# Designs tried in a protein design run: designed miniproteins, single chains. Part 22

Each design is a single chain, and the fold is of that chain. pLDDT is the mean over its residues in the fold that is shown.

## One batch from the design tools (miniprotein)

Design m791
Fold by ESMFold2-Fast:
Structure m791 (fold): chain A 72 residues (1-72)
Amino acid sequence: MLEELKELAEKVARENRDKSPEEVAKAVEEALKPHVVAVKVEVEYRDGKLIVGVMAVAPDGELLAFKVEVDI
């Protein structure tokens, strides 16, 4: 679960890396929603990288937190 969600988040963030942080966050959230009970995504630009932070609740109630970095 965690690895699949992280891979999906990275793929979506990379596909949308030319957009605003708000648009990237929305795209990642929409992609993850079908796979989790709840999700919150925060995105920022730092040192030529797009930093995507994800907090989610898995279907089994486990709290998941991870970060993805994408080069711009």
Scores: mean pLDDT 81

Design m792
Fold by ESMFold2-Fast:
Structure m792 (fold): chain A 55 residues (1-55)
Amino acid sequence: MEEEIKKLIEELKKRVDEYNARKAQATPEQQAALDAEMRKDVEEFVEKIIELRKK
C-alpha cells in the first residue's frame, strides 16, 4: 500500500510537470483550461490518497 501511494505521487508529479510544459507553449485560453484541469486532477488525486490511507 505505501509503495502504491508513492508511485501515485510520482505519477502526479509527472502529470504536473507535463501540464507546466504544455502551459509554456499554450495560448492564454489554453493555459486557463490546463490550469483548471490540473487543479481538478490534483484535488481528486489527494482525496483518493487520503481515502486509501484511511482504508
Scores: mean pLDDT 77

Design m793
Fold by ESMFold2-Fast:
Structure m793 (fold): chain A 76 residues (1-76)
Amino acid sequence: TEAIFAELQKKYGVKQQVLNQVKTVLKISEEKGLDPKNTKVYIAGPAKGASQADSERAAAILKELGFAEAKAIPTP
């Protein structure tokens, strides 16, 4: 699990905030026994000081990890 996060950070050059979002989703999925192939993830708009692009990167990483769908929801 930690090795996967290091690989994703190298591949995407992502900020810690993006890594934390991916880590949180993976942890919740594993703890609840959710099948990623049947799970859709929607990342609610970025926290203060975050960019929409950071949320989009997290969604792209989750798709590569086998989630059925992952999308960043634009903020107004």
Scores: mean pLDDT 71

Design m794
Fold by ESMFold2-Fast:
Structure m794 (fold): chain A 57 residues (1-57)
Amino acid sequence: SAALTAEAQAHLDRAREHVKKAEEYLANGDLEKASEHFREAVAHNERYQALLDAAAA
């Protein structure tokens, strides 16, 4: 559905933003915040993939 596709895109966009923030924290030596943002990126990417699978079914 269009709604599932839009929700999937929102999660992909959030995953990308978290990766960007994680890289910025890593560059500044903040390993704890970098790790937290990488975990958030993984969670959003997993939701993105699940929503794409649901939309294809």
Scores: mean pLDDT 87

Design m795
Fold by ESMFold2-Fast:
Structure m795 (fold): chain A 76 residues (1-76)
Amino acid sequence: MENAKKLVAEARDLIEQGKQLIKQKKYEEALFYFREAKGLAESALRLDPNNEEAKRLLEEATELERQAEELLAQAQ
């Protein structure tokens, strides 16, 4: 349970950093941060399958990854 909370906190921090990178138009870097956050949220769910925050962060990171890929494609 404690380990899942740490992974959730780290995933949240990576999502917030990725959002800042989007504002700076650093889409490739933002994409990396969202993919890392997704992995951490998935790991948290392996440790605590009923963790609602981890499920929310996984969905948010997946959507932000999609948005960052779309923005990167438009910038090319």
Scores: mean pLDDT 86

Design m796
Fold by ESMFold2-Fast:
Structure m796 (fold): chain A 74 residues (1-74)
Amino acid sequence: MVSELDKEIAEELVEKLKAELKFVERGIITLEVPPSVTEDEIAAVLEEIKKKFGLKSITFTLVGNTLVVNYTVE
């Protein structure tokens, strides 16, 4: 079950990815996440984004409350 917070994170990532994908074959996106969000919830959201945008890879790391997402297009 996807929480309301996970949906908000997904929308922010989608908008940042739309902006970045205009210019680069790979990139890094950062955003703040609530401490209640788990790595499993983030991984599920990122897999849906990977499918939506046809990304070759998407990975993430959490540094405190900062989510750092690394992606590669083709």
Scores: mean pLDDT 70

Design m797
Fold by ESMFold2-Fast:
Structure m797 (fold): chain A 110 residues (1-110)
Amino acid sequence: EIEKYKKEIEKDPNNAEAWLKLGEAYMKQGKYDEAIKWFEKAIEIDPNNARAWQLLGNAYLKKGDYEKAVEYYEKALKIDPSNSGAWYNLAIAYRKLGEFEKADEYLKKA
């Protein structure tokens, strides 16, 4: 799977979606630092890709860096405020930070 996405990137290094898929494959393997690196590549190509910011937030959430997870989910939601998944994960990150009232408010937006 990783090899497939690497070949897609070799054909078109500006294919942000291929970089995202590569990052997601590393996420499935628990390789969060590698996933972050590839999500950052996707954002470098397309900084208005809300999904890329959300996936970056997911990687930091998995690493236990809840402050960074919040920052990246908020970036995703600034681009696409209709993203229910990002609202839900933002609420989880705030809950992990002990911000229970904020978490409850953001869950209502999910």
Scores: mean pLDDT 87

Design m798
Fold by ESMFold2-Fast:
Structure m798 (fold): chain A 58 residues (1-58)
Amino acid sequence: SEEGLKKIVENTRAPMYSVIRDALEKALENGILDVEEILKLVPEEYRKLLKDLLEKYV
């Protein structure tokens, strides 16, 4: 959900999450709410972490 994506952005303020935050902000700007499409916005090395965050907040 859009609300879930916003919660992840709010909880990932540390610099180590910048790639994930940028991808989520891009997803929100483009109306991309599908988990599989959001995962494609990050390099493979970040996909597991992002998937875990999406499952926790969505």
Scores: mean pLDDT 76

Design m799
Fold by ESMFold2-Fast:
Structure m799 (fold): chain A 58 residues (1-58)
Amino acid sequence: SEIEEIVRRIGEELGASPAVVERAIAALRGAKANNPAMVATREQLEELARKIVRLSLH
């Protein structure tokens, strides 16, 4: 899926672990299901994915 492709690429860029990537994929899928307007464009998906991955690198 597009979400999986985007999150895996961003996770690789940010050095995220596989566990962080999997959680980010689940979170982004949930966001798209619950508020599709927030992730309507690929650029919005990438922005949200980066925010989720960065927050998960705690």
Scores: mean pLDDT 80

Design m800
Fold by ESMFold2-Fast:
Structure m800 (fold): chain A 62 residues (1-62)
Amino acid sequence: LEEGVRLLEEGRYEEAVREFERALAEDPENHRALVLLGSALGHLGRHEEAERYYARATYPEG
């Protein structure tokens, strides 16, 4: 996550997306990674995908 956050802060959104996708592959329930991936996708204009990841972070199935 830390590398992805650094890339996001640097405006390297495509690289940040890849790092957050790696974090989710390792832990699919990582709420922080879901929110950060949504944020990076939003910056890239991929708003539908961003909303999907925000929904997963906000509405966990239980």
Scores: mean pLDDT 78

Design m802
Fold by ESMFold2-Fast:
Structure m802 (fold): chain A 115 residues (1-115)
Amino acid sequence: MEEEIEKAKKEYDELLDRLVREGRWRAPSPEALIKTREKLLEKGLEDEEFDPFVVQIAAVTGDVEIIEYYKNIPELDKYKVLIEAARDMLEGRPFEEVARKAYEKIKELYEKYKK
């Protein structure tokens, strides 16, 4: 399990580097980031360690609770979701489609592990 987590983390880091290098990494607009941050503050969910990809999913979907869902799923599943999302982006899928797919998967995993 721990070795699988380290391997997945390395794969995710390599995929993120490729997205940045190929110009396929999309940042949310400044306006979307401000709005997302305001919602996080209202819910007491502000955290400096939030994964930028998950923050971007929150911005696209309008559901800032996804950050707490992501935080509460197993580490290996966290990386698997983001690895699949990064791969989909490298294959040329629209970010909005990728973000919504990742959102649904995170929510599904959260409900599964909530007990």
Scores: mean pLDDT 74

Design m803
Fold by ESMFold2-Fast:
Structure m803 (fold): chain A 90 residues (1-90)
Amino acid sequence: AEARAAEALARALEEAARELEKQGLLKAAEILRLAAEAARAAAAGDLERAAALEERVREKAKELAETDPEALKAALEAIGEAQRIAAEAA
């Protein structure tokens, strides 16, 4: 169940990242790609890698909050939508 939910989240985050890239929101897309990699690592049972990638997501989000808060808002909205889609797919 957990592995399926994590894989669904990873796929939803990858799709959301592609849409952000089409809009030119490259730093927002980078955060979502790192979040997708963390979800895939968790699905594979690599909890150390998942934790490291989650920390990188937090670091990138803090940087974006200081440099481009509108892009951070787009990233957070996209993550929330990806989580909603993954929950419906699980």
Scores: mean pLDDT 84

Design m804
Fold by ESMFold2-Fast:
Structure m804 (fold): chain A 82 residues (1-82)
Amino acid sequence: AKVFDDPVVENPGTLSLGDSGTAVRAVQEKLRDLGFYDGPVDGVYDEELVEAVKAFQRAQGLKEDGVVDKDTWEAMGRTAPK
């Protein structure tokens, strides 16, 4: 399921290094599909995911802090994989 396209699953809050769970897995899957993340989809927010989020934020003109906030979450939902 594509949680980023569903407003009911809008940003569960801020996701950052050390977080885990279904929302982190969704971020990993989305960034992998967009070509920013090459690590495992294990639901753990590690340093590779921080780097992938920063690369995505830079590409979208967002604050490059490696943290998935509302703006980053929504940008992921709006960005189609190629």
Scores: mean pLDDT 73

Design m805
Fold by ESMFold2-Fast:
Structure m805 (fold): chain A 66 residues (1-66)
Amino acid sequence: SADEAERLLTRAILEGKPVRVTVRGNTLIVELGDERAEITYSSPEEARRAAEQLARDYPHVEVVYE
């Protein structure tokens, strides 16, 4: 759910908290504390690019590749 993931990212930015983004195949898993949301892409390459862009744009994002 991209909407839920956007909500978690926005909250992390406002609160200055780290967000973990895990790349698992076609899926990005966004975690803020005990909250979790997933975004499914059309390919693993798209998911990886999205995670790389998030890490570039937001220094508080930590990316994990599985």
Scores: mean pLDDT 82

Design m806
Fold by ESMFold2-Fast:
Structure m806 (fold): chain A 60 residues (1-60)
Amino acid sequence: MKAEVVLKFNSVEEARKAGEAAYKVEGVLAVKVDPEKKEVTITAESEEAARKAEEAAKKA
């Protein structure tokens, strides 16, 4: 099943770095960065992959 998570960041630069980190995670299907809202939307193949992508994004 597919899972989706939305993360908010303090800056556009942080959001873009987070998006790049999330996209490198195995099982991530798509990453969308919204510069205006400083949000990153991650779509993954599974809840587990989404959780790993969220962790990678926050670490970036």
Scores: mean pLDDT 80

Design m807
Fold by ESMFold2-Fast:
Structure m807 (fold): chain A 73 residues (1-73)
Amino acid sequence: GMALGKAGGEAVRRLEETGKETFTIDEVLELLREAGASEEDIELVRKILESLGKETVTLEDVERAIVRAIVER
C-alpha cells in the first residue's frame, strides 16, 4: 500500500476539491482508503478524529490527525 503521507496528501487534495468547510469522519476515512492508505493507518486516523468529539471535522483537523498518525507509528 501507499505510505500514509502520500495517501493522506491525496485525500486532503480531494477534500479541498469538494469546496466544503467540514467533513464527516466516514467521508475522510473513505478518501484515505481510496488513496491507498493501509487499514491500520485508517484505524489510527479514525481514533484520532473520533477523540475530537465532533460530528464533523475541518480540513485542518484532518491534516493534524494524519501528521499525528505518522509520528505515532
Scores: mean pLDDT 81

Design m808
Fold by ESMFold2-Fast:
Structure m808 (fold): chain A 62 residues (1-62)
Amino acid sequence: MDEFRKQGEEFIKKGEEAEKQGDYGAAAQYYRQAGWHYRKAGDFEKADEALEKAREAGVKHG
């Protein structure tokens, strides 16, 4: 519901901050959390976008 969508947005912001700090491992974890929350909110498009961000951050982490 709305709470899960809001949590997803917060985790996206945390992931973006982690990427800015060069912490791609933390960024991948935050983006994955965002995807889970968006999925719980029924926002599958944003969930898929968040999971793609998590995958990209994970690749950069190695």
Scores: mean pLDDT 83

Design m809
Fold by ESMFold2-Fast:
Structure m809 (fold): chain A 60 residues (1-60)
Amino acid sequence: MDKVLLEAEVTIAMALLKAIILGDEEKVEKLVELEKEIRENKDNKEKIEKLAKEAKKIAE
């Protein structure tokens, strides 16, 4: 199992949960799109790390 992929998936899941609790529909949509891109780029470690970083910024 790829540790980078797992950490990215956990990061985006936590960010999504926070956005849902706060009722921020725009952030939820952005995070769902990032999750889709992570799944489509699972073999690209650098891309996954970049997408996870973007998810953290959106969650703040």
Scores: mean pLDDT 79

Design m810
Fold by ESMFold2-Fast:
Structure m810 (fold): chain A 68 residues (1-68)
Amino acid sequence: IDEAEILEALLRMAIALKDFKTAVKIAEEALKRGLPLDRELLEEARRLAEELGDEESAARLREILERL
């Protein structure tokens, strides 16, 4: 399994647990390493974070999405 596949699996798990701080950290690490990220998955995480009032994580996810 590629690093990208592992990070995607971890990102999905963090989103399922509504742990948006961990999702942000995973996405930032993937971006830093130049690994591909699922844009749709990140957009879903941002929307859910906004819905649940985690505006800080939502803003950080938007920043990451603009760099993809």
Scores: mean pLDDT 81

Design m811
Fold by ESMFold2-Fast:
Structure m811 (fold): chain A 57 residues (1-57)
Amino acid sequence: MLARALYDFPKVTPESLALKKGDVVEILKKLNDELARARSLSTGETGLVPLSFLEPL
């Protein structure tokens, strides 16, 4: 499932995926109602991102 970052998200923890507004990610796994593991399509990096920061494509 593809999603777009609605906001800049800094790397706040080692597990976090840093994003810029407009970045497209692939959601790999929904962990809970707030967090998902995603892969950045621009960098190939994987990490945790808040679902509230993502817009489904």
Scores: mean pLDDT 82

Design m812
Fold by ESMFold2-Fast:
Structure m812 (fold): chain A 66 residues (1-66)
Amino acid sequence: LKPTRPPTPEQRERAEEYVALIEKIRSLTPEDREALVEGIAAALTNPEAQAAIDRGVEKLREELEK
């Protein structure tokens, strides 16, 4: 299946930020980190998943930084 919605640079940055937050909680291997970034970035190309992930990331970041 060809990609119809490739991740934008902003979506990829969001995926890396989310994975970085997870990495602060739990240590990840380089392989796991790459897999998570790829998966989250791909999910962010889905309009329905974008809103849910954005809300999750924002809430998680607030809880961790505040």
Scores: mean pLDDT 69

Design m814
Fold by ESMFold2-Fast:
Structure m814 (fold): chain A 95 residues (1-95)
Amino acid sequence: MSKEDLEAESLVALGRIALHLGMPDLAIKQAQEAIKLAKSGRVKGEAYVVLGEAYLKQGKTDEAIEYAQKAIEAAKDDPSIVALAKEVIEKAKAA
């Protein structure tokens, strides 16, 4: 794994912690930075899932769907990331 992907993965983890603490604005900032640094589609896809979940928590359902779709495209060969992104889309459509 590249140094950039390791740093991006750390930012993704911090974004997930921010979501758990009810800090979606912080999660968005961390996920956006992770997307800029990520070299692999998998890490980029993980960051897009965090971004989608953060927008969903803010009630921004259109943005949540947009970034979840980007996660599927970035990590389409990773079924776990695709499943998480599809869950974000389903929750956004149900809201």
Scores: mean pLDDT 87

Design m815
Fold by ESMFold2-Fast:
Structure m815 (fold): chain A 95 residues (1-95)
Amino acid sequence: ELPVHKEITEENLLEDIETLRKVTDDPFLLEVLDLVETLEKDAVMEALLRLQAHVGHVPTPEQIEFLRKNLDAVSLGSIVLERVDRLLENRKQQV
Protein backbone atom coordinates (compact mmCIF):
# COMPACT_ATOMS: atom_id res chain seq x y z
CA GLU A 1 0.00 0.00 0.00
CA LEU A 2 1.34 3.40 -1.05
CA PRO A 3 0.32 6.62 0.70
CA VAL A 4 -1.77 9.12 -1.30
CA HIS A 5 0.36 12.20 -2.05
CA LYS A 6 -1.32 15.55 -2.77
CA GLU A 7 1.71 16.51 -4.91
CA ILE A 8 3.95 14.03 -6.73
CA THR A 9 7.56 15.07 -6.04
CA GLU A 10 10.91 13.38 -6.71
CA GLU A 11 11.33 12.93 -2.92
CA ASN A 12 7.90 11.26 -2.54
CA LEU A 13 8.59 9.02 -5.55
CA LEU A 14 11.93 7.82 -4.10
CA GLU A 15 10.25 7.12 -0.72
CA ASP A 16 7.53 5.06 -2.47
CA ILE A 17 10.22 3.09 -4.36
CA GLU A 18 11.94 2.28 -1.04
CA THR A 19 8.60 1.18 0.48
CA LEU A 20 7.91 -1.18 -2.44
CA ARG A 21 11.47 -2.62 -2.31
CA LYS A 22 10.79 -3.71 1.30
CA VAL A 23 7.58 -5.65 0.40
CA THR A 24 8.66 -7.55 -2.75
CA ASP A 25 11.35 -10.10 -3.60
CA ASP A 26 10.19 -10.41 -7.25
CA PRO A 27 13.28 -9.82 -9.46
CA PHE A 28 11.03 -8.51 -12.27
CA LEU A 29 9.42 -5.88 -10.02
CA LEU A 30 12.80 -4.97 -8.48
CA GLU A 31 14.16 -4.34 -12.01
CA VAL A 32 11.12 -2.12 -12.76
CA LEU A 33 11.77 -0.17 -9.53
CA ASP A 34 15.47 0.21 -10.49
CA LEU A 35 14.43 1.79 -13.82
CA VAL A 36 12.05 4.24 -12.07
CA GLU A 37 14.74 5.18 -9.48
CA THR A 38 16.99 6.52 -12.30
CA LEU A 39 14.45 9.37 -12.86
CA GLU A 40 15.43 9.27 -16.56
CA LYS A 41 12.32 9.61 -18.78
CA ASP A 42 13.41 6.85 -21.20
CA ALA A 43 14.21 4.42 -18.35
CA VAL A 44 10.89 5.17 -16.59
CA MET A 45 9.01 4.72 -19.90
CA GLU A 46 10.82 1.35 -20.34
CA ALA A 47 9.68 0.38 -16.80
CA LEU A 48 6.06 1.26 -17.67
CA LEU A 49 6.17 -0.71 -20.94
CA ARG A 50 7.72 -3.79 -19.25
CA LEU A 51 5.11 -3.71 -16.48
CA GLN A 52 2.20 -3.29 -18.94
CA ALA A 53 3.50 -6.15 -21.13
CA HIS A 54 3.78 -8.36 -18.00
CA VAL A 55 0.06 -7.77 -17.16
CA GLY A 56 -1.03 -8.13 -20.82
CA HIS A 57 -1.87 -4.46 -21.48
CA VAL A 58 0.32 -2.86 -24.17
CA PRO A 59 -0.38 0.83 -24.92
CA THR A 60 -0.84 2.01 -28.52
CA PRO A 61 1.90 4.08 -30.23
CA GLU A 62 -0.37 7.13 -29.84
CA GLN A 63 -0.67 6.53 -26.07
CA ILE A 64 3.12 6.12 -25.74
CA GLU A 65 3.70 9.40 -27.65
CA PHE A 66 1.11 11.20 -25.47
CA LEU A 67 2.81 10.01 -22.26
CA ARG A 68 6.30 10.92 -23.60
CA LYS A 69 5.16 14.42 -24.64
CA ASN A 70 2.90 15.34 -21.69
CA LEU A 71 4.40 13.67 -18.59
CA ASP A 72 7.78 14.13 -16.92
CA ALA A 73 9.83 11.28 -15.40
CA VAL A 74 8.37 11.83 -11.90
CA SER A 75 4.74 11.72 -13.15
CA LEU A 76 5.47 8.61 -15.26
CA GLY A 77 7.24 7.02 -12.28
CA SER A 78 4.19 7.63 -10.09
CA ILE A 79 2.02 5.74 -12.63
CA VAL A 80 4.50 2.83 -12.67
CA LEU A 81 4.60 2.62 -8.85
CA GLU A 82 0.78 2.67 -8.60
CA ARG A 83 0.67 -0.26 -11.05
CA VAL A 84 3.34 -2.19 -9.11
CA ASP A 85 1.37 -1.62 -5.87
CA ARG A 86 -1.84 -2.82 -7.59
CA LEU A 87 -0.09 -5.95 -8.92
CA LEU A 88 1.23 -6.82 -5.44
CA GLU A 89 -2.26 -6.28 -3.93
CA ASN A 90 -3.82 -8.54 -6.60
CA ARG A 91 -1.27 -11.28 -5.79
CA LYS A 92 -2.39 -11.23 -2.12
CA GLN A 93 -6.01 -11.89 -3.20
CA GLN A 94 -5.19 -14.95 -5.36
CA VAL A 95 -6.44 -18.25 -3.89
Scores: mean pLDDT 76

Design m817
Fold by ESMFold2-Fast:
Structure m817 (fold): chain A 62 residues (1-62)
Amino acid sequence: GESSNELARVVKDFTATSEREITLKKGELVRILSYLDDNRVLVQSLSTGEVGIVPKSVLELI
């Protein structure tokens, strides 16, 4: 489908601070599912398949 399917790299380690967030390590790849606001993105980890919220600032689009 024409869903955006944007890929991003994690550029900084991020530890989940809430039940809706996921922990990511620098160098991991994620798929962006939705932009929630200017600072928060819903992603899926390509390594684990986990879905959750992370700060946009820890991601770099590829």
Scores: mean pLDDT 81

Design m818
Fold by ESMFold2-Fast:
Structure m818 (fold): chain A 68 residues (1-68)
Amino acid sequence: VEEAKKYLDKAGVLAAIEGDEKTVAAVQKAVEALDKGDIETAKKYLEEAIKHAKGRIKELLEKALKEL
């Protein structure tokens, strides 16, 4: 979970820099779910973000998913 949060944080920062509001929102929801211990909801938001992400952001999100 801690490693997943590190990858999510990096992906969220990069998405914010690139103006990808959808990825930023999905990352925030995934982190909130993880903070509540809701791994299934976190995975759902993470998979949704991965569908629309590209390049480094997608790689970071996929790494976060593997850590869950």
Scores: mean pLDDT 80

Design m819
Fold by ESMFold2-Fast:
Structure m819 (fold): chain A 82 residues (1-82)
Amino acid sequence: MMELEILEALAAMVLGIAKATKLLSPEALEEAERLVEELRRAVRAGDREAALRALRELAELLRRAGDEEGARAIEKLRENLE
Protein backbone atom coordinates (compact mmCIF):
# COMPACT_ATOMS: atom_id res chain seq x y z
CA MET A 1 0.00 0.00 0.00
CA MET A 2 2.68 2.53 1.01
CA GLU A 3 4.61 1.60 -2.15
CA LEU A 4 1.59 2.39 -4.38
CA GLU A 5 1.13 5.75 -2.61
CA ILE A 6 4.76 6.67 -3.33
CA LEU A 7 4.34 5.68 -7.01
CA GLU A 8 1.19 7.82 -7.23
CA ALA A 9 3.15 10.81 -5.86
CA LEU A 10 5.98 10.21 -8.35
CA ALA A 11 3.53 9.94 -11.28
CA ALA A 12 1.94 13.24 -10.19
CA MET A 13 5.43 14.78 -10.06
CA VAL A 14 6.18 13.61 -13.63
CA LEU A 15 2.89 15.19 -14.80
CA GLY A 16 3.81 18.40 -12.96
CA ILE A 17 7.12 18.57 -14.84
CA ALA A 18 5.37 17.95 -18.19
CA LYS A 19 2.87 20.71 -17.36
CA ALA A 20 5.66 23.13 -16.37
CA THR A 21 7.55 22.47 -19.64
CA LYS A 22 4.31 23.05 -21.62
CA LEU A 23 4.92 19.99 -23.80
CA LEU A 24 1.27 18.89 -23.46
CA SER A 25 -1.65 20.44 -25.33
CA PRO A 26 -4.60 21.51 -23.13
CA GLU A 27 -6.50 18.38 -24.25
CA ALA A 28 -3.56 16.05 -23.50
CA LEU A 29 -3.05 17.73 -20.11
CA GLU A 30 -6.74 17.23 -19.21
CA GLU A 31 -6.52 13.53 -20.15
CA ALA A 32 -3.23 13.12 -18.22
CA GLU A 33 -4.78 14.72 -15.12
CA ARG A 34 -7.77 12.35 -15.47
CA LEU A 35 -5.39 9.35 -15.59
CA VAL A 36 -3.51 10.54 -12.48
CA GLU A 37 -6.91 10.81 -10.73
CA GLU A 38 -7.73 7.22 -11.85
CA LEU A 39 -4.36 6.15 -10.41
CA ARG A 40 -5.16 7.92 -7.13
CA ARG A 41 -8.52 6.12 -6.89
CA ALA A 42 -6.87 2.76 -7.66
CA VAL A 43 -4.23 3.35 -4.96
CA ARG A 44 -6.91 4.24 -2.39
CA ALA A 45 -8.84 1.07 -3.30
CA GLY A 46 -5.69 -1.08 -3.15
CA ASP A 47 -6.37 -2.09 -6.76
CA ARG A 48 -2.91 -2.90 -8.13
CA GLU A 49 -4.29 -3.94 -11.54
CA ALA A 50 -6.16 -0.65 -11.97
CA ALA A 51 -3.04 1.27 -10.87
CA LEU A 52 -0.95 -0.57 -13.49
CA ARG A 53 -3.53 0.21 -16.21
CA ALA A 54 -3.59 3.91 -15.29
CA LEU A 55 0.23 4.10 -15.38
CA ARG A 56 0.33 2.32 -18.77
CA GLU A 57 -2.29 4.67 -20.27
CA LEU A 58 -0.51 7.72 -18.83
CA ALA A 59 2.81 6.60 -20.37
CA GLU A 60 1.12 6.03 -23.75
CA LEU A 61 -0.53 9.46 -23.60
CA LEU A 62 2.76 11.20 -22.76
CA ARG A 63 4.52 9.33 -25.59
CA ARG A 64 1.82 10.33 -28.11
CA ALA A 65 2.10 13.95 -26.91
CA GLY A 66 5.88 13.93 -27.50
CA ASP A 67 6.97 13.75 -23.84
CA GLU A 68 9.32 10.78 -24.30
CA GLU A 69 11.14 11.41 -20.98
CA GLY A 70 7.89 11.58 -19.01
CA ALA A 71 6.63 8.43 -20.73
CA ARG A 72 9.84 6.55 -19.84
CA ALA A 73 9.64 7.72 -16.20
CA ILE A 74 6.06 6.45 -15.88
CA GLU A 75 6.95 3.11 -17.56
CA LYS A 76 9.77 2.67 -15.04
CA LEU A 77 7.28 3.21 -12.18
CA ARG A 78 4.96 0.62 -13.78
CA GLU A 79 7.81 -1.92 -14.11
CA ASN A 80 8.55 -1.56 -10.39
CA LEU A 81 4.98 -2.79 -9.67
CA GLU A 82 5.21 -5.82 -12.01
Scores: mean pLDDT 76

Design m820
Fold by ESMFold2-Fast:
Structure m820 (fold): chain A 74 residues (1-74)
Amino acid sequence: SKQLEADTLLALADIYLALGKRFYEQGDYETAIEYYEKAIELYREALKLDPDNQTARAGLEEAEKFLEEVKKKL
């Protein structure tokens, strides 16, 4: 179902967001950017399938804010 697909994309996006945060904390800003961009793409795909998913929307906003922050470090 579209809901199961959205939930799967959301779970994967959360994993990439967590990886991005881990690399950011270690000072690996280039790798953090890569994972934040992957998370953003997956959150956007999840929202295409489930536009009312508040968790996906919150994750997208968080990933976008962290991406902007890490880009300022480069």
Scores: mean pLDDT 88

Design m821
Fold by ESMFold2-Fast:
Structure m821 (fold): chain A 86 residues (1-86)
Amino acid sequence: MMEEIRKEIEKEKAAWEEQKDDFIANSPVPRDAAQRYVELVEKYIEAILNGDEAAAKAYQKELLRLVAEVAGAPEEVVEANLASIE
């Protein structure tokens, strides 16, 4: 059961590896922000697959901060969103 979920995540990761370059090239946001997003998604998935809950939460918070930064959200809103992650 858990192993089936892991295999499914690994298949999704492989599909993402093929699509990430196109995502970066066609992204409407600055290329550096798109690259950072891809890198954080990859690290987040790897942390989940490795069972590293602390690393997964850290990368999730960085992803939220990056998305808020790109959207031009105030720091106060970013901090509120980060505080929602337990």
Scores: mean pLDDT 71

Design m822
Fold by ESMFold2-Fast:
Structure m822 (fold): chain A 55 residues (1-55)
Amino acid sequence: APPESASGSVAGLMEELGVSGPEGLAAAQRGFRRGTREGGDRESLIAAAREVLEA
């Protein structure tokens, strides 16, 4: 099960999205940077990472 620790980290985004491997890592990194600019909260980070994965 993914840790429930507050995470603005790339690893935390990967766990939230249920992704792994280099594609998941790349999406989480982009989501982290984009989400930080759009709100910096956990929901913004997750939403941005999902958009990268779906693109």
Scores: mean pLDDT 69

Design m823
Fold by ESMFold2-Fast:
Structure m823 (fold): chain A 100 residues (1-100)
Amino acid sequence: SSRIESLKEQLFEYIDSQKDLSEEEKEFLKKVITEVLNKNAEKFESIKDGESFLKELIKELIKYIKESNLSEEEKEVIKKFLQDLVDRLGDEEAEKYFKE
């Protein structure tokens, strides 16, 4: 889907902008996001606004941590990203970033 691909590109740009993440952590997060979006493509394609998209992404990432065979280090990378997404949902900044 062109819409899911566009949203994925915006998420990848956001991840790449994070100075506190290593290149390996960035690649890992991009892989996780790709898996989550592809597994739930119909659901994400139906979402029309950025805030609802981020809320759904947070829910699916929490589920991914719970259901996936991940190392503790891998879980911590996703948890840090989740905390950043949750913090930005309280700020107008997250929506602006995904639109610009």
Scores: mean pLDDT 75

Design m824
Fold by ESMFold2-Fast:
Order: sequence, then C-alpha cells, then structure tokens
Structure m824 (fold): chain A 61 residues (1-61)
Amino acid sequence: MKVEKILEEVKELLEKNPETPESTVEEFVRKLGKMLGASEEEIEEAVRRARELLRKIREEK
C-alpha cells in the first residue's frame, strides 16, 4: 500500500512536470517514503518502479 501511494504521487508529479530529472524523482520517492513510514524495502521498490515509469514516459513522449 505505501509503495502504491508513493507511485501515485510520482505519477502526479510527472504528469505536471514530465521533464523532472530521474535524480529528483528518486529524492522525492525517498522523502515521501520516510514521511509515510515506509520500510527500506518498500522505498527501494518504489524507487525502482518510479524509475521504470519515468523511462517509459520519456521513451514514449
């Protein structure tokens, strides 16, 4: 659930700012994960999936 919450926030960020650098997205995920009390494993999974999402958006658009 926390990973999904983080990914929804990432999608909103990228929809508004598709030019957001990968490093900024990763920092955003880590900060949001800490605020939500996510485990290190959940944060790593969210970072991984956020990077995949960003790459797909940039490759297709």
Scores: mean pLDDT 78

Design m825
Fold by ESMFold2-Fast:
Structure m825 (fold): chain A 62 residues (1-62)
Amino acid sequence: PLPEGDNSASFEEQLRRVLAWAEADPSVPARLVELLRRLLEDPTDLEVLRELQRLLKEMLER
């Protein structure tokens, strides 16, 4: 692997870790799990990223 760059591999690893956590916790919304899976398939999908951010904001608000 290349040491230089935007660490896309570490980003994918972080997404996998978050996805594993979300799948392990049944209280986590299924929509969050779906968005994480979609983002893992295409980490450059800005639309999925925006929807994920909106969902996280809603969850943090309540």
Scores: mean pLDDT 70

Design m826
Fold by ESMFold2-Fast:
Structure m826 (fold): chain A 66 residues (1-66)
Amino acid sequence: MTAEELREAWERSAKEGLLAAAEAAEELGDKYLGGLARYAAESPNREELGKMILEVTLELLREAEA
């Protein structure tokens, strides 16, 4: 998954974006970040909680692409 694909998923739905972020973080070896993203996806305040998780995961993907 690319950073662009992850941002597009988030723009479609915060829940879809967070679930995609969880998968991306887990593939990059960050099980803790992946768990946080899954937790945020199920939260009633997923947009607020998930925004920071999304940005951290996007930075990890950009660094992996560089």
Scores: mean pLDDT 81

Design m827
Fold by ESMFold2-Fast:
Formats: sequence, C-alpha cells, structure tokens
Structure m827 (fold): chain A 60 residues (1-60)
Amino acid sequence: MKGLYRATVPLPKTSEEELGFREGDLLEVLEEVDENYVLARNLATGEEGLVPKSALERVE
C-alpha cells in the first residue's frame, strides 16, 4: 500500500501511536503494519502514525 492516499473520513488523534486527520487530507503511506493498519504521514501536519486502511482511498 505504499503511495499517496486521501482520507475518506475524519479521525481525531486518540493515542500517541495513531495519526489524526480530517476528511480529504492527503496521507503518504510509508509501510503496512498489519491487515488493518498502515504507517502514514499527514502531508498537511507532517505528523506520522497508524491509520486504519478502511479510512483511505488511493488518489491514483
């Protein structure tokens, strides 16, 4: 899943490991962590953290 994705829903940051984002934010997926989560960077904030795969849509 490496690549550029868009957040389809907003999610607030609820823990240190998780990434917070708003609907429409562009996220760079850095690696897959497991079947449900990726490690990504929010390009608007520069923050990195875990993101549920179900919240992401590929922009390409």
Scores: mean pLDDT 80

Design m828
Fold by ESMFold2-Fast:
Structure m828 (fold): chain A 87 residues (1-87)
Amino acid sequence: SAAEARELARGLRAQAEALERVADIAESLGDTATAAALREAARLAREAARAAEAGDLERALELARRAQAVVDAVRDAVDAALARALA
């Protein structure tokens, strides 16, 4: 439904903002490769949000899965950056 598409788009935008915050932390710690990967994941999440708003839920979910795959590939580095930032 249109309401579900709007909810998905809001969630994807919130995820993109969170990924950009973590990317900024990674960059501040000198991990420019993880920062670049997280910014790419944020870009994919924003593109997924636009697809959801356009009613293309199949494309939105595919782009969201691609964003998650990028995050999964750098998960250990993300966990290390967050642990260091919280220390």
Scores: mean pLDDT 86

